# Designs tried in a protein design run: designed miniproteins, single chains, continued (4). Part 26

Each design is a single chain, and the fold is of that chain. pLDDT is the mean over its residues in the fold that is shown.

## One batch from the design tools (miniprotein)

Design m12884
Fold by ESMFold2-Fast:
Structure m12884 (fold): chain A 82 residues (1-82)
Amino acid sequence: MGIELLIKEMEELIKEAEEKLAKIENVSEKLKEEFKKVVEKIKELIKLLREGKIPPPFPLILKKKLEEELKRILEEAEKEAK
């Protein structure tokens, strides 16, 4: 089912993003906290999906927004590390 694939994609997204952030040295505490907040929002979305508490199309809309937030934070972390 599409929901199970969506959950797997979000779990992989968190894993890859955490690995990317971990390789960046001297990331500011502010960016680390912002990153943690976005990861927690993705985990909450996964929980709501598993419990069937979030109706379409909201899961896809929220996933897209959270993916963009993670990308923005990672790009900023890489830029600041220079």
Scores: mean pLDDT 80

Design m12885
Fold by ESMFold2-Fast:
Order: C-alpha cells, then sequence, then structure tokens
Structure m12885 (fold): chain A 64 residues (1-64)
C-alpha cells in the first residue's frame, strides 16, 4: 500500500538521522548531499526547536 511505502521511507529517514548508518549511506538513502544529512542531524539534536518546526526544516532539506 502507498501508506506502507511512506512509513518505510519514514523509518529509513529516522535510521539515517540517528546515525545507525554511515554519513555516505544516509546521503544515498535520502537522496541528498552529506552536508544536508549533517544539517538534518543537527536539527534533530536541537532541543530549542519544537518538533513541528524540525519537521518543516527537514522537509526543506529533503526537497533541495
Amino acid sequence: AALEAAEARGQAVMDALTGRVPLAEAARILGVSQAQVRRMREIVHDESLPPAEKGLLIDELLAA
């Protein structure tokens, strides 16, 4: 189902952002540069940002 594919992608994004995979592999999985993956990980670890704002910033990096 389309929802199941979206959930699988969401899990892959979380695995990439939590450091479970190397930076180069995370960039390949997400289809972005290694610099963008580093920025996304920085956003995830920023305790001053509300969860909704973190999601928007990550979506912008994924679209670039």
Scores: mean pLDDT 71

Design m12886
Fold by ESMFold2-Fast:
Structure m12886 (fold): chain A 86 residues (1-86)
Amino acid sequence: EEIGKNLKKAADKLLKEAEEHVERMRSGDGVEEHYRKALAYAKGAKKVAELLKKTGNPEFQKYGDEIKKKADELIAEAERVRAEAA
């Protein structure tokens, strides 16, 4: 399914952006700005993951679950790093 493939690419890109912003938070560069961006990208990835789960394709449903888990882990990490920086 072409839609599922496009959603997968979108989710991968959003997770990568979230990861890069969390890494910037760890370096101490603009913690609040990168926190907001990390959360926005991770939440975006979760929304795309829900769309993947609605495709009816077991492969994309499984991938959606994996993306959601990774996004939740990145959100938790961003919150932890922000709390430590405060």
Scores: mean pLDDT 84

Design m12887
Fold by ESMFold2-Fast:
Structure m12887 (fold): chain A 117 residues (1-117)
Amino acid sequence: PPYKPTEEEKKIYNAKSADEVIEILQEFIDKTEDPERIIRYLAFAFETIKELLAKNNTTLSDEQVKKIMEIVKKAMDKMTEEERKRLGNLAINMFRGLGHDEAAKELEEYLKKKLEE
């Protein structure tokens, strides 16, 4: 059968700002426990955020970076080592791509700490 987007993916498609995408992600992570669904959805949302920021010639604010970081860390706390690396690398690449090198470094250090647990 042809691919049909989920209701959560439809909400992302209709989002008009990075703040709306972040709010939708927070709700999704609170309701979803499947790591593969979380990783896939976050990857899609990060691409949507990048497109929205590019269209407006802007970058993420410090508050938006903090909110995304909290969402990613919360998601990683429920994941296996391998899943954490996959999600962490997606978020690190997104932060670096948007010029938020300090946020990327913070997340790399968080992943290293989780590997020691």
Scores: mean pLDDT 80

Design m12888
Fold by ESMFold2-Fast:
Structure m12888 (fold): chain A 72 residues (1-72)
Amino acid sequence: SKEEIEKLHKDRNQQLEELAKQTTQQINKIKEEMKNAPPLALNKALFEKFVEMMQQIGKIVDDYIAKLKEAK
């Protein structure tokens, strides 16, 4: 139904917003902890965190698409 689809959109958006908030906090922590690290080491740590974030986004989107296909 339209109501079920709207709920799925809201649930997806909430999960993505929470992930963005958590990722921002983790990035800020990495920057502070690696304040005196070589730039290459910091960039590597940030890149690894971005890869992790993209994988989590993929899982959220895949779950959303699966549930959307079941909704009528």
Scores: mean pLDDT 85

Design m12889
Fold by ESMFold2-Fast:
Structure m12889 (fold): chain A 81 residues (1-81)
Amino acid sequence: MEHLEKAIEAARAGDIEGALEHIDKALEELESLKDEIPEDAYREIRLLIESAKVHLERKDLEGAIKFLEEAIEILKKALAE
């Protein structure tokens, strides 16, 4: 998911506002995929992305990046055949 990757890039650059914008877009894209992803995986990915958003708002960039990286890994596995 390009927006999750861009959120990580923005966070690494210290661009909290840009990272939050990409997270919001990633959550919108995830919502459109909810019928294509197993419910348990969808819920877990969404919680990880929302946790990353909370950490960014608290200026915990390292914590946010770790949650986003985990969300990407679970999403890749959920979308695999």
Scores: mean pLDDT 83

Design m12890
Fold by ESMFold2-Fast:
Structure m12890 (fold): chain A 83 residues (1-83)
Amino acid sequence: AAAAEAAAERALEAAEAVDKEAKKLTGRGRLAAGVAAGVAAIAAAVGRLAGDAELAARAAERAEAVLDAIKAGGGAAAEAAAG
């Protein structure tokens, strides 16, 4: 079953997009977005290795939320969304 792999791929794509957008930010917003991208990538890898599609899907949703926040409100919104 490729469910965990598909969810992990989605999470990695979202994490890569967050990392790319984070490089356009400065200060705490860039750091928060970069950390969120890294956490999502790690959670995706763990979910894939453990066969945990829910963990990988949750990582994708979090990375996508941070990406949406960056697009809507920039670094401050990304910092809030990343935690």
Scores: mean pLDDT 78

Design m12891
Fold by ESMFold2-Fast:
Structure m12891 (fold): chain A 94 residues (1-94)
Amino acid sequence: MKASILIAGLSREKTRALAEEIAREYGGEVTLVGDTIAIVTLEMTVEEARALAEEIARRYGGELTEVGDNAYIVTLDDGAVIVVSTEELKVGVV
């Protein structure tokens, strides 16, 4: 399944490093949006998306929130947010 991972609120170096690590591990492509936002587009199952979100929460000291069946939000202690979605990120269309 096609998945998207949004990373926001980390430093430029940490945002890039995390995005590149995820892309390397899962075979995705990184798009940098400004200095502190990255989007990783890759193929991932719902189970793999959940496992990744749980690993990020564990590694970076964050809280995992499940949003519907297809999206996971990790809020880090410093207020950074990582969104893992197993559906294409659509703005304003259901």
Scores: mean pLDDT 74

Design m12892
Fold by ESMFold2-Fast:
Structure m12892 (fold): chain A 81 residues (1-81)
Amino acid sequence: SDLNKTIVELLKGDPTVADIAQYFQQQYKFSQSAVEYALSQLKLDPNKTVSSQNLKAGDIRDLYVQMSQHDGIELIKEAIK
């Protein structure tokens, strides 16, 4: 999976959660509200590194999933209302 390969590469540099969220926002065109929603749902500190929060590749996949679901739901709401 392209996403899994991307996550593995991102984790090599021990980035902050904010760096990863920014990467996802730029590459996948997620909104700023998706970033804020995902961080809140997963209770992640954007200013701390992945390793300092004991986060694994699965946790970073969850970040992507929450961002994707948020924007998907907003698109559906916009289409219905």
Scores: mean pLDDT 82

Design m12893
Fold by ESMFold2-Fast:
Structure m12893 (fold): chain A 95 residues (1-95)
Amino acid sequence: MEEARALAERLLALLRALSPEADHPEIEAARPAIERALLEDPAEAERARNAVRLLEFIQQPEEEQRKWILERHPDAKEEEIERILKLIAELRASA
């Protein structure tokens, strides 16, 4: 229950970040529908959690992205990290 509200807040924050031209009142108006969908469909909630984690990661500062990569892939070489960071930046720019 509290988890669904927290996830909805993160989704709305991502919507604001990805759509800076959208009116904040319109984004807030979507909150009850998002919270309801997340509560009623556990599979949709799982997909939303995975999507939010990925999108939040893409929006993090490069330093935090680098730490995340190294934490999961401690043997990653600098060239590999730089290539991944470049791909993330390109994906964010094309969105």
Scores: mean pLDDT 71

Design m12894
Fold by ESMFold2-Fast:
Structure m12894 (fold): chain A 64 residues (1-64)
Amino acid sequence: MKVVELEGEEWSRREVIEAFEKAGLSRSAVSRAMRELGITGEVLSREEVLKIGKKLGVKVVFKK
């Protein structure tokens, strides 16, 4: 299973895409998942990142 690791409470759209790319997902796959989920903001919440991970079949871990 691929794992995406993020720190903090909110992330830019770019940071989320880069984290998923680092985990082995393509930028286009992440962008499509965001579009299909209606995630249009520049800043993403923890819940939005979890939805993207679930849609792409990856585990999301938040570091404090």
Scores: mean pLDDT 83

Design m12895
Fold by ESMFold2-Fast:
Formats: structure tokens, sequence, C-alpha cells
Structure m12895 (fold): chain A 89 residues (1-89)
């Protein structure tokens, strides 16, 4: 039997678009290599918010939006766990 996939939430703080892309590639390579389902939550420096729009900035980049970030982390963790369950079936 194939081993069950592992699910994990990773929280990464990023200060540039290049760092965001690098973290996303690293997680994808690790998930592919280790059979993990990884959900990424990126916390983006507020100075980068204009590049992502105000909606994304609210969910991912501002310390004052901690409740929104916690809810997003919860949803991403649940999605990763559900994807792992579906793959294990």
Amino acid sequence: AAPPPRARLEVAEVRSLEELEAKAREAEERARREGEVVALLFRVDPSLRPLFGSEVGKLMGRPEDEEALEELERRLREQAEEAARLRAE
C-alpha cells in the first residue's frame, strides 16, 4: 500500500515577490519529494501590499489583520488535511 500523504501548514514571512516565488517552489518540490500536501500562508510585508491589492494585503500582510490571518491559517490547514485524506483513499 502507498504511504498516506502528510498534510502540513507552513507560514512564511516574505519581503519580496522573488522570495514569495522561491518559497512556493521550495514547498512544491518538498511536497513532490516527500509526498506531503503543503498549504502555504504567506505573510507579506505591508510595504508590498500595493503589488498584491488591498484584499490580499488584508489576508496575508498586515499585523492588524491577525484575526483574518488566523482564520486563513485554519482554512488552509483544513484544506491540506482534506487533500491528504482524499489522496489516501
Scores: mean pLDDT 58

Design m12896
Fold by ESMFold2-Fast:
Structure m12896 (fold): chain A 65 residues (1-65)
Amino acid sequence: MAEELKEKAIEAIREGNVEQAKSYIDELAKLGAADLLREVATEARRLGYSDIAMYASQKAAEAAA
């Protein structure tokens, strides 16, 4: 389930669907999936979506606390 949410978040980022990407990131945060959120942040940064990368990184830090 969590891996599927990561994959869906990355696909939404590739499609430029910022709202849907944030929705999947929020679901990962609710699951406490800090490592997967860091992977999403890394991919978002690689794809040039700095705002989404920052959002995912913040959620990862919160989930890891």
Scores: mean pLDDT 84

Design m12897
Fold by ESMFold2-Fast:
Parts: structure tokens; sequence; C-alpha cells
Structure m12897 (fold): chain A 85 residues (1-85)
């Protein structure tokens, strides 16, 4: 899924900016992607809205760090999850 790949890249970039190693960032990105996949598969509106809110907070953090592209990707994924809810 393009949504999941964009999410993984954005989470990885944010984690690295926060001081994570490349390996830690890749593992964290895969964990977040798995949670998002499960939320989509569940069709649970509450779960999708909660995940959307968490990604919006990550987007705000990325913006505060000057990671504009990363923030935009996280916001876009959050908006797509909210639309599915």
Amino acid sequence: SELVENLKEAVRDLAIALGASEEEAEKGAEQVAELVRRAIESGDSERLRKMSQELREMSKLAESLGLTETAEKLQQVADELAALA
C-alpha cells in the first residue's frame, strides 16, 4: 500500500531526527505501519480515529523539528485514516 509505505518513510525520518539509530527507526516504522494496517482491516471507526489523532500529533512534532515533508506525509495519512473512519 502506498499509504503504508509513505507512513513508514515518515515515521523512520521522524525517529532518526529524534536520535534513533537507522535500525531502531526501521523497527519503529514497521510497528506503526502494522498498527495502521490492523486498524484499516478492523474497519473500527473509533480505532481509525484514535490512530489518526496519534499521527496528527506526530505530524505536529515533525513540524516543530523543521521536518516539513515528513509532517505533510504524516498529516496526509492521518486524514486518509479519518476518512475511512
Scores: mean pLDDT 86

Design m12898
Fold by ESMFold2-Fast:
Structure m12898 (fold): chain A 70 residues (1-70)
Amino acid sequence: KEEIKERLKKIFDELMEYARKKGQEGLVKFIKKTYENLLKKIDKMTEEQAEKLLNAFESVANKIKELLDK
């Protein structure tokens, strides 16, 4: 679980920094709250469920970065 949490933190830290560079303060706040809520949920999940959630959020983060690319 700790390794999954570290990977999730890296994804969200990168996404938050990218959003900050684009001046998207509202998005930064949303990303931070989403991350905090996910950490709480991961502690109650099986490792398999947490891994699937991590993979889903990697995809979402990539899509958000693409939307912020311009």
Scores: mean pLDDT 77

Design m12899
Fold by ESMFold2-Fast:
Structure m12899 (fold): chain A 90 residues (1-90)
Amino acid sequence: MARVTVTVKAKDAEAAQKAAVAAVEALQRVPGLLAIEVSVDEKAKTATVVGTFRDLASAQEGARAALEAVEKYKKENPDAVKEVTVRVEG
């Protein structure tokens, strides 16, 4: 099994949550997704999405799709999203 961690740092918790929803929707469209977890840190203005995949190839596709979705949200909302980090472990 492999994991994708998407971390979004935003201007506020609401913006972080909205960007995280874009990542969640992107991950849900990738075959091989086993589990998804979302956490929001209101004080840090950060949202973290962790997708667990059956294999590394599915996780890499998930990471690509999630990054693309959050970068699109950032382009449409440039003052809302500060940083996006995507990591793959497997």
Scores: mean pLDDT 86

Design m12900
Fold by ESMFold2-Fast:
Structure m12900 (fold): chain A 71 residues (1-71)
Amino acid sequence: SKENKELAEKNLELGKEISELYKEVAEHMKSLSDEEKEKLFKKFQELELKLLAGEISMEEFRKEVEKLMAE
């Protein structure tokens, strides 16, 4: 149905945005210590779990990930 197609397209876009943010986080991690990498990765995983659980929006997830990279 049209509704199922629109939902699938939204899920595909969401997956692309998460993948792109993951690549940016991985690139940023190259300049960090092993302890800082582990801390950043754990925080990223916590945010991803909250996003998948519907506790935060994609926009909020993006802002929080950008904050992690800016600190």
Scores: mean pLDDT 76

Design m12901
Fold by ESMFold2-Fast:
Structure m12901 (fold): chain A 86 residues (1-86)
Amino acid sequence: MKTLTFKVYIANLKKWVKIEAEEDTKLANVLREALEKAGYKAPKSQSELAKIVFLLNGKPISLSTLSKTPKELGLKDGGSIAIKLK
């Protein structure tokens, strides 16, 4: 399966992290890995993760978006995601 590389910006930490994930990986798992790589303890449940304000290209994401894959959201290899912790 195709592996995609994403650059994730964590606004609260002013830090970029590089994430490699399969194109069918759920967005929630990509964001959790990014938080953990940045040294933030990521919530385990989807509902707790949804309490964090995630901005995908400047647009807030919903719980339904977290269950979608990057491919379904139009994210390409080398794409950028920004997240803002509440």
Scores: mean pLDDT 72

Design m12902
Fold by ESMFold2-Fast:
Structure m12902 (fold): chain A 116 residues (1-116)
Amino acid sequence: SPLQSLVEAILSGDVSTVEELLSLDPSLANKEIPAEILPAATGFTPLEIAAVSGNEDLVELLKSHVKDPRLVARAEALLKHKEHRERLLKQLTGEESADEVFFEVRALAEKAALEL
């Protein structure tokens, strides 16, 4: 699916492929990632995955296509807190259990969005 291709391009740091996919369907930047694409990131957006990867170029690119300021705030919180990014990356690679850290990071990102 186009959303799966977008997530794979973000995780590999392939800026050119992300630009191409977003030019074909900009709405992909606002879609939640389903369990069948990336179980550990279920409910995350592509912008949050870019933030978890620590790729600031991809964050800025995806941010330009995101209309909800709360989704932007969540991604910026993840980018700022390197320790949470490193834990999420381990969960995405299957090195750690998704359950506890997923909810902790979600709560921190939601708090950042609510403080806007």
Scores: mean pLDDT 74

Design m12903
Fold by ESMFold2-Fast:
Structure m12903 (fold): chain A 83 residues (1-83)
Amino acid sequence: MADAAVETARAAKAGNPELASRYAQRAGMEAGNPKVAEGTARAVRIAVERGDPVLAAYTIAQGMKAAGNEEAAKSARDEAKKL
C-alpha cells in the first residue's frame, strides 16, 4: 500500500504518466476504495502529462488520505518533498 503510493510519486518524477497512473490505481485499490482509485489515477496522469510531478505526488497523497490510508498518504507526501 505505502509502496504503491511512493512508486506513484517516483513515476511522476520520472515523467511517466502511464506508470504513475497504474501505481495510483493500485494504491487506491489496496486502500479498499475503487472510486478513489479511479479518480486519483486520472488526476495523477493529467498532472504528469502537464509536466507537474509535484502536483501528481500531492494528488496521490490526498487520494490515500481520502481512502483512509494515512500512512500511505504520509509516505507519498514525504516522497513529494524530495522532488
Scores: mean pLDDT 79

Design m12904
Fold by ESMFold2-Fast:
Structure m12904 (fold): chain A 83 residues (1-83)
Amino acid sequence: SMEELKAIHEAVERGASPEELARLLGVSRRTASAVLELLRRQDISAAPELAERYGVSVEAVRRAYLKLTTSVGLYEIRQAVLK
């Protein structure tokens, strides 16, 4: 929904905690922490290293990262079109 996309976008913009992002994405706090670090590095190839550091699966990190980046991008596109 647009409300979910907006909530995710606003959370990223204001530097949300791993706990808040975990709730919004429906993932564990550890996965959310790995995803936030991956966003900070802007390098998807770091996903295996971060997954190991946080004790989560690399597939979970990649899926959550894709959902986050897709949600932010989709919200931005919709805001540009529906203004």
Scores: mean pLDDT 76

Design m12905
Fold by ESMFold2-Fast:
Structure m12905 (fold): chain A 105 residues (1-105)
Amino acid sequence: SFSAGSLALFEEALERALARHPELRPLLERIKAGEELSEEEARRLLAALAVALLGLTLGEDLSAWPDEERIARLERALRAARMLLAGEELTPEERAVAERVLAAA
């Protein structure tokens, strides 16, 4: 289920992403209106959100990383969190990442 903590984290990540990339605000408004974004527009928005989410959950600053790498880092962090919740075997590094992600949610 979607928690209040998850919603608050997403809202804070959106605020940080828009503060750093104000040009993304029109893309967010189009999504709210039910419009579909192009692959490039969606990738830019997701990359900005990935940087903000990783900063909030892991304390990492990925603003200099390419968009694909930011998205991949977020995907790996979320995968580690899912694995921990499923009781799967994790490396010490994956467990530390998963615990920080879950603590922030």
Scores: mean pLDDT 69

Design m12906
Fold by ESMFold2-Fast:
Structure m12906 (fold): chain A 94 residues (1-94)
Amino acid sequence: VEQAKERALQMLEGARELVESFRPHLPEEDAARLLAVLEESTARIRQARTEAELREVLEGTRARLDELSRSPDALLASIAREMARGVDALLAEL
């Protein structure tokens, strides 16, 4: 499970850097919502002990990103959709 966790953590860190790079173009509240999802997911992934626990965390993250992808803010929705695709790719490898 450690290799899958490392891969997931690297993906989330890249996603966080992406959100930070778009911060000047996002409402502060929307940037904060994306960063909160990433921070909470990162903490839960670090605590996951089994592949089943890792899957549960990633499915929860995907659900939260899917909700954000329905935002009326087109940029927020676009970023959330791209992040959700990354999570789907990780889930497919588990």
Scores: mean pLDDT 83

Design m12907
Fold by ESMFold2-Fast:
Structure m12907 (fold): chain A 85 residues (1-85)
Amino acid sequence: MEEKEEARKKAELGADTLEGMADLMERNKDKVAALSDAEKQAMMDTVRDGTKGVVDLAEKAGDEEIKERAIEAGERALAILKESL
């Protein structure tokens, strides 16, 4: 089914993007900490929305591995942002 394959490819790209963002934040904790509380909150909202979108796509594709990767990456990014508040 074309819809499931398209969803899987989008979910994989989304998971890769979330993982890359979390890795970038981990490497740049000092720069993340220098953001304003409002900027950190906006980033947290973006991470939550992005994680939810990727999870929804992974569920549509039936890919539990991509879903787990998205959740872990999102939680990692949120933890870095929360620690710096």
Scores: mean pLDDT 86

Design m12908
Fold by ESMFold2-Fast:
Structure m12908 (fold): chain A 99 residues (1-99)
Amino acid sequence: MISDKEISEGISLIARGVSLSVASREKNPESSQLMRQYGDLQSQLILALSEGDTDRAKQLLDQLIQTLDQLAALQSDNPQQVASLQQDKANYQKKKEEL
C-alpha cells in the first residue's frame, strides 16, 4: 500500500517538473507540443499514484522519462536546461524503482 509520504514525494517531484516546463521557451511549436504531453503525463501520474495503481504509475514514469529525453534533445543548445531535465529524469527513474 502506498503511504501518504510516498504520495507527497511523488507530487513534489511532479511540481518540480511543472516548474521546469514553465521556465522553458514555449514559443517553439515542437517544444510546446512536448510540454503539453509532459503536463498530461504528470497529471495522469498524480492520479495513478493517488489510486495506488503501481503498474500504471510505472508505465507513466517510463513515458515521462522518454518525453524528458526528447525535450533535452530540443534544448541541446542550453546546457543548464539539459542538466535540469536530466536531473528530473533521474528523479523519475528513482521513483519508478521505489514502486
Scores: mean pLDDT 72

Design m12909
Fold by ESMFold2-Fast:
Structure m12909 (fold): chain A 64 residues (1-64)
Amino acid sequence: SKRDEVKEKIKKTVNDLLTPEERERFLAEIDAVESLEELQRVVSKVTDINADKVEELARKRAAA
């Protein structure tokens, strides 16, 4: 289904910046969502956490 295709794409955006616990949690949430609205909320959470981790990496690189 289109929802399953969207879930697959979102799983590919769960990247190495997340901790193993964060990855496991978000992948489980993606698999458990029953609506597009819930899927959008999970995407927003992953996007926000990834943005925070990118900023942290940028700060560490600037400090090096």
Scores: mean pLDDT 71

Design m12910
Fold by ESMFold2-Fast:
Structure m12910 (fold): chain A 86 residues (1-86)
Amino acid sequence: SQSDILRAIGLVLRLIGLAIDVEQGRASAEEVRREVDEAVEFARRHPEFTPLLLKAVRILLEAARRAGDEAIAREAERGIRELESL
């Protein structure tokens, strides 16, 4: 539906914005976990958006690795594993 497409776009934009905050050292592991969990939950209900959300979470993982934030990298890796299992 149009609502689902708009929700998916919103989740992707929020994950990309969060990746910028991660790279700048302005994000917490708790914030990343919440956003990743929301993306995974959405993908469980709408698996057609899984490839798009996977790309966004992978960008987040790369940002965490560049920042050297192992806690955030772990949360992103968990999200990727859950999305890949769908």
Scores: mean pLDDT 90

Design m12911
Fold by ESMFold2-Fast:
Structure m12911 (fold): chain A 79 residues (1-79)
Amino acid sequence: SSEEIVKEIKEIIELYKKGASDEEIRKKLKELAKKYNIDVEISDSDSAEDALSKVLQALYEKGLISIEQIEEITLFYHS
């Protein structure tokens, strides 16, 4: 469900806030992309924020999350 996706993304963001590396966050986001069958090109040079933005865009384009859920995740990232 979209609620489960939002929860999983927030858990990844919590890891980043607790000091996880950009590499660890890219790995977690790639795993999430694979789990929800979204095609997203995360480069090894992407920051955590770049990778997050790419995943959110791909989830939205597939209709798996709403604009309101993207706004919720973005606010959580900056909180």
Scores: mean pLDDT 87

Design m12912
Fold by ESMFold2-Fast:
Structure m12912 (fold): chain A 66 residues (1-66)
Amino acid sequence: SLEEEFEKIRKEAGLTEKTLEEALEVLERRLQQGKEALSTLDHPAVRAGLAETERLLERLKELAKK
């Protein structure tokens, strides 16, 4: 699963919680910027894709806290 694979990669790479949190913060900021840019688009597929990406990012943040 994504959760198991993420934990495996984190441990193998020797990444710290802080390093992962910083990387996820950058991704979150870029997602917000993308949302603002795409807010000019009124399309269901765009909204669905953004919602899915946001949930995936939230899951990754929770995994980084382990």
Scores: mean pLDDT 69

Design m12913
Fold by ESMFold2-Fast:
Structure m12913 (fold): chain A 81 residues (1-81)
Amino acid sequence: IGLNQGALADIKRTLEKCGLNQALTVPLAKLLQEYCRQQGLTSYHQGHSYLLAPYLALRVPPDATIEDLQAAFKELLRASA
């Protein structure tokens, strides 16, 4: 994946604290990479604030699917612009 270790660890810890499925870690990481690829590959390394914003947006229901989480994350990024 080539994802930053800190970012990966933060995603896992956030999912654990919110009681979400840890299987979402890889799909969420892929979504984040795809988003950054569209905006600019280097923006991921400097987008530290974007990693903190999803922590507040994790108000998705316990039965949330990977697709639901992806949609919520994209919406959060739009709202933050």
Scores: mean pLDDT 56

Design m12914
Fold by ESMFold2-Fast:
Formats: structure tokens, sequence, C-alpha cells
Structure m12914 (fold): chain A 70 residues (1-70)
């Protein structure tokens, strides 16, 4: 994987930060109230990104998570 983006809706900054801490080199950006973008650069596998996204959904009921590989 060269780059991936995780988009979070109906979440909090704390939820985004917790997910980013599990992904080396990840960067968190606030797009709107409740909407966050986590950018993951090369060096992390797509499977690790998916695993963290599923973990985040389990920890934060009602959150919407989208993964995009770039």
Amino acid sequence: MKKAVITIKNGSFASAELAARRLPGAKVEKLDDGTYKITVESGVSLEEVKRVAEWLKEQTPGIEVKIEEL
C-alpha cells in the first residue's frame, strides 16, 4: 500500500486520535463537526488499516468509517 485515507463521520476527535495512534505515521485532520480524516502514508498494510477501522467501529457505536486506498 502506498497511501490510505480513513474518513470518520459521526465521530469525535478522541476517536480519530485513538485510531491514528494505532497506525504509525498517521495524520489526523478535522473536516467538519464530527467528520475527521486520517491519512496513512506508505509502510502500513491495507489489512492493518482495515483492522483499526473495524476496532474503531466496535469502540464507537454509530460512527461511520470509510477506507480509501490511494
Scores: mean pLDDT 77

Design m12915
Fold by ESMFold2-Fast:
Formats: C-alpha cells, structure tokens, sequence
Structure m12915 (fold): chain A 86 residues (1-86)
C-alpha cells in the first residue's frame, strides 16, 4: 500500500529530525536503529526484511524505555510492519 510506504517515509524523516537535533549518543543510537529498520522495509518489503526490521524496533523499545519519543516511533514502525505482513 502506498499509504503504508508514505507512513514509513514519514517515520524515516522523523528519525532523521531527531538525529539533527541531538548530541546524546544513546538517542543517536536509538534513532539510527529506527532509521535502519524503516530503510530495510522500504528497500525490500519481503517477509524476511520486515521480520528483521521488527526485531530492530523491538530492541529500541527495550533499550530506550526512558525515551517516550523513540518508543512512539518504534511502536508505529511495528504497527506498519504488521500491516505489511498482511
């Protein structure tokens, strides 16, 4: 769906926005992981790539529990990934 692709592009842009505004290494790592997962799904919408992206996003949820913004982006990425697997 073009709508899901547009949502992934929006996620990538928000992750890039975080990278441009932060000097915190932990936040940089979290935002880079979100961008990596989104780029995996955009480059190759195969089940294997989507499942690998979901794993990366789940790692962000676990590692960035104290960062609500990164958690929100990771949760949205997981919702998009689940819709792509349908």
Amino acid sequence: SQSLINRLIGLALRAIGILLETDDPKIIEGAQKILEAVMLMLRDPSKESIEEAMKILEEVLKEMSDNPELQALAKEGLEIAEELLK
Scores: mean pLDDT 87

Design m12916
Fold by ESMFold2-Fast:
Structure m12916 (fold): chain A 66 residues (1-66)
Amino acid sequence: SPASVAAFKEAQARAREELEKAREEFTELYKKTGDIKYKVVADLLDISVSATELVEESHVKRAQEK
């Protein structure tokens, strides 16, 4: 339904905001320390943000195809 799609988008926006904040923090740690582990974590968080966008698009599409 339109209401469930709106609620899902809001929840995804909140999750994405937290993931992006964590990604920025680990990117800054990598810049400060040069430790590859922080770069790996930041890259994984970036992939996670992209994945949430694909999941959101898939959910919206499935709701609209009824």
Scores: mean pLDDT 77

Design m12917
Fold by ESMFold2-Fast:
Structure m12917 (fold): chain A 96 residues (1-96)
Amino acid sequence: SRDDLLARLTGLIHRARREAVDRALRDNRPVTTIAATSIQFVGAITEVDLARRRPENFDASLEEARRTLEQIFEEFNLPEDLREEILAVFEELEAA
């Protein structure tokens, strides 16, 4: 169901956030950069929740979440498998 896909996407975003924070800490990135990245992830999760709660804005909310995550993927060189899995769920949601 759409709700199951949105729940799966939220879980994957939390996993990506943990990976990004771990990589930023390993690379000695500034605390302000780590905090800003965490805020971006919260923004993406909020858009996914809005897609679930406000079906009229579904496409716009998913597009905002996707754009935010694509920027984070580039900045932190997240594992390609994780990035591809997240994007696959977005594609499946956009097709539904």
Scores: mean pLDDT 81

Design m12918
Fold by ESMFold2-Fast:
Structure m12918 (fold): chain A 65 residues (1-65)
Amino acid sequence: MVTVRAEFYDEEGRRVEVYLTAETRAEAEAVLADLGMRLTGFLSEPEAVAEGRRNAARLAEAERA
């Protein structure tokens, strides 16, 4: 599994940073591209991995809903 850092600009033009955990780099890049986010790095920090896992779970729920 890999955890990536991604960036996008919200409706107010503010920089928003998010973390996402995926099985592979290619899968992470594909998900970020679908969401219109820019890949800015790869992370191994426990806090970032935990947040990335929470975000992945939210995306899975949204996809099923």
Scores: mean pLDDT 74

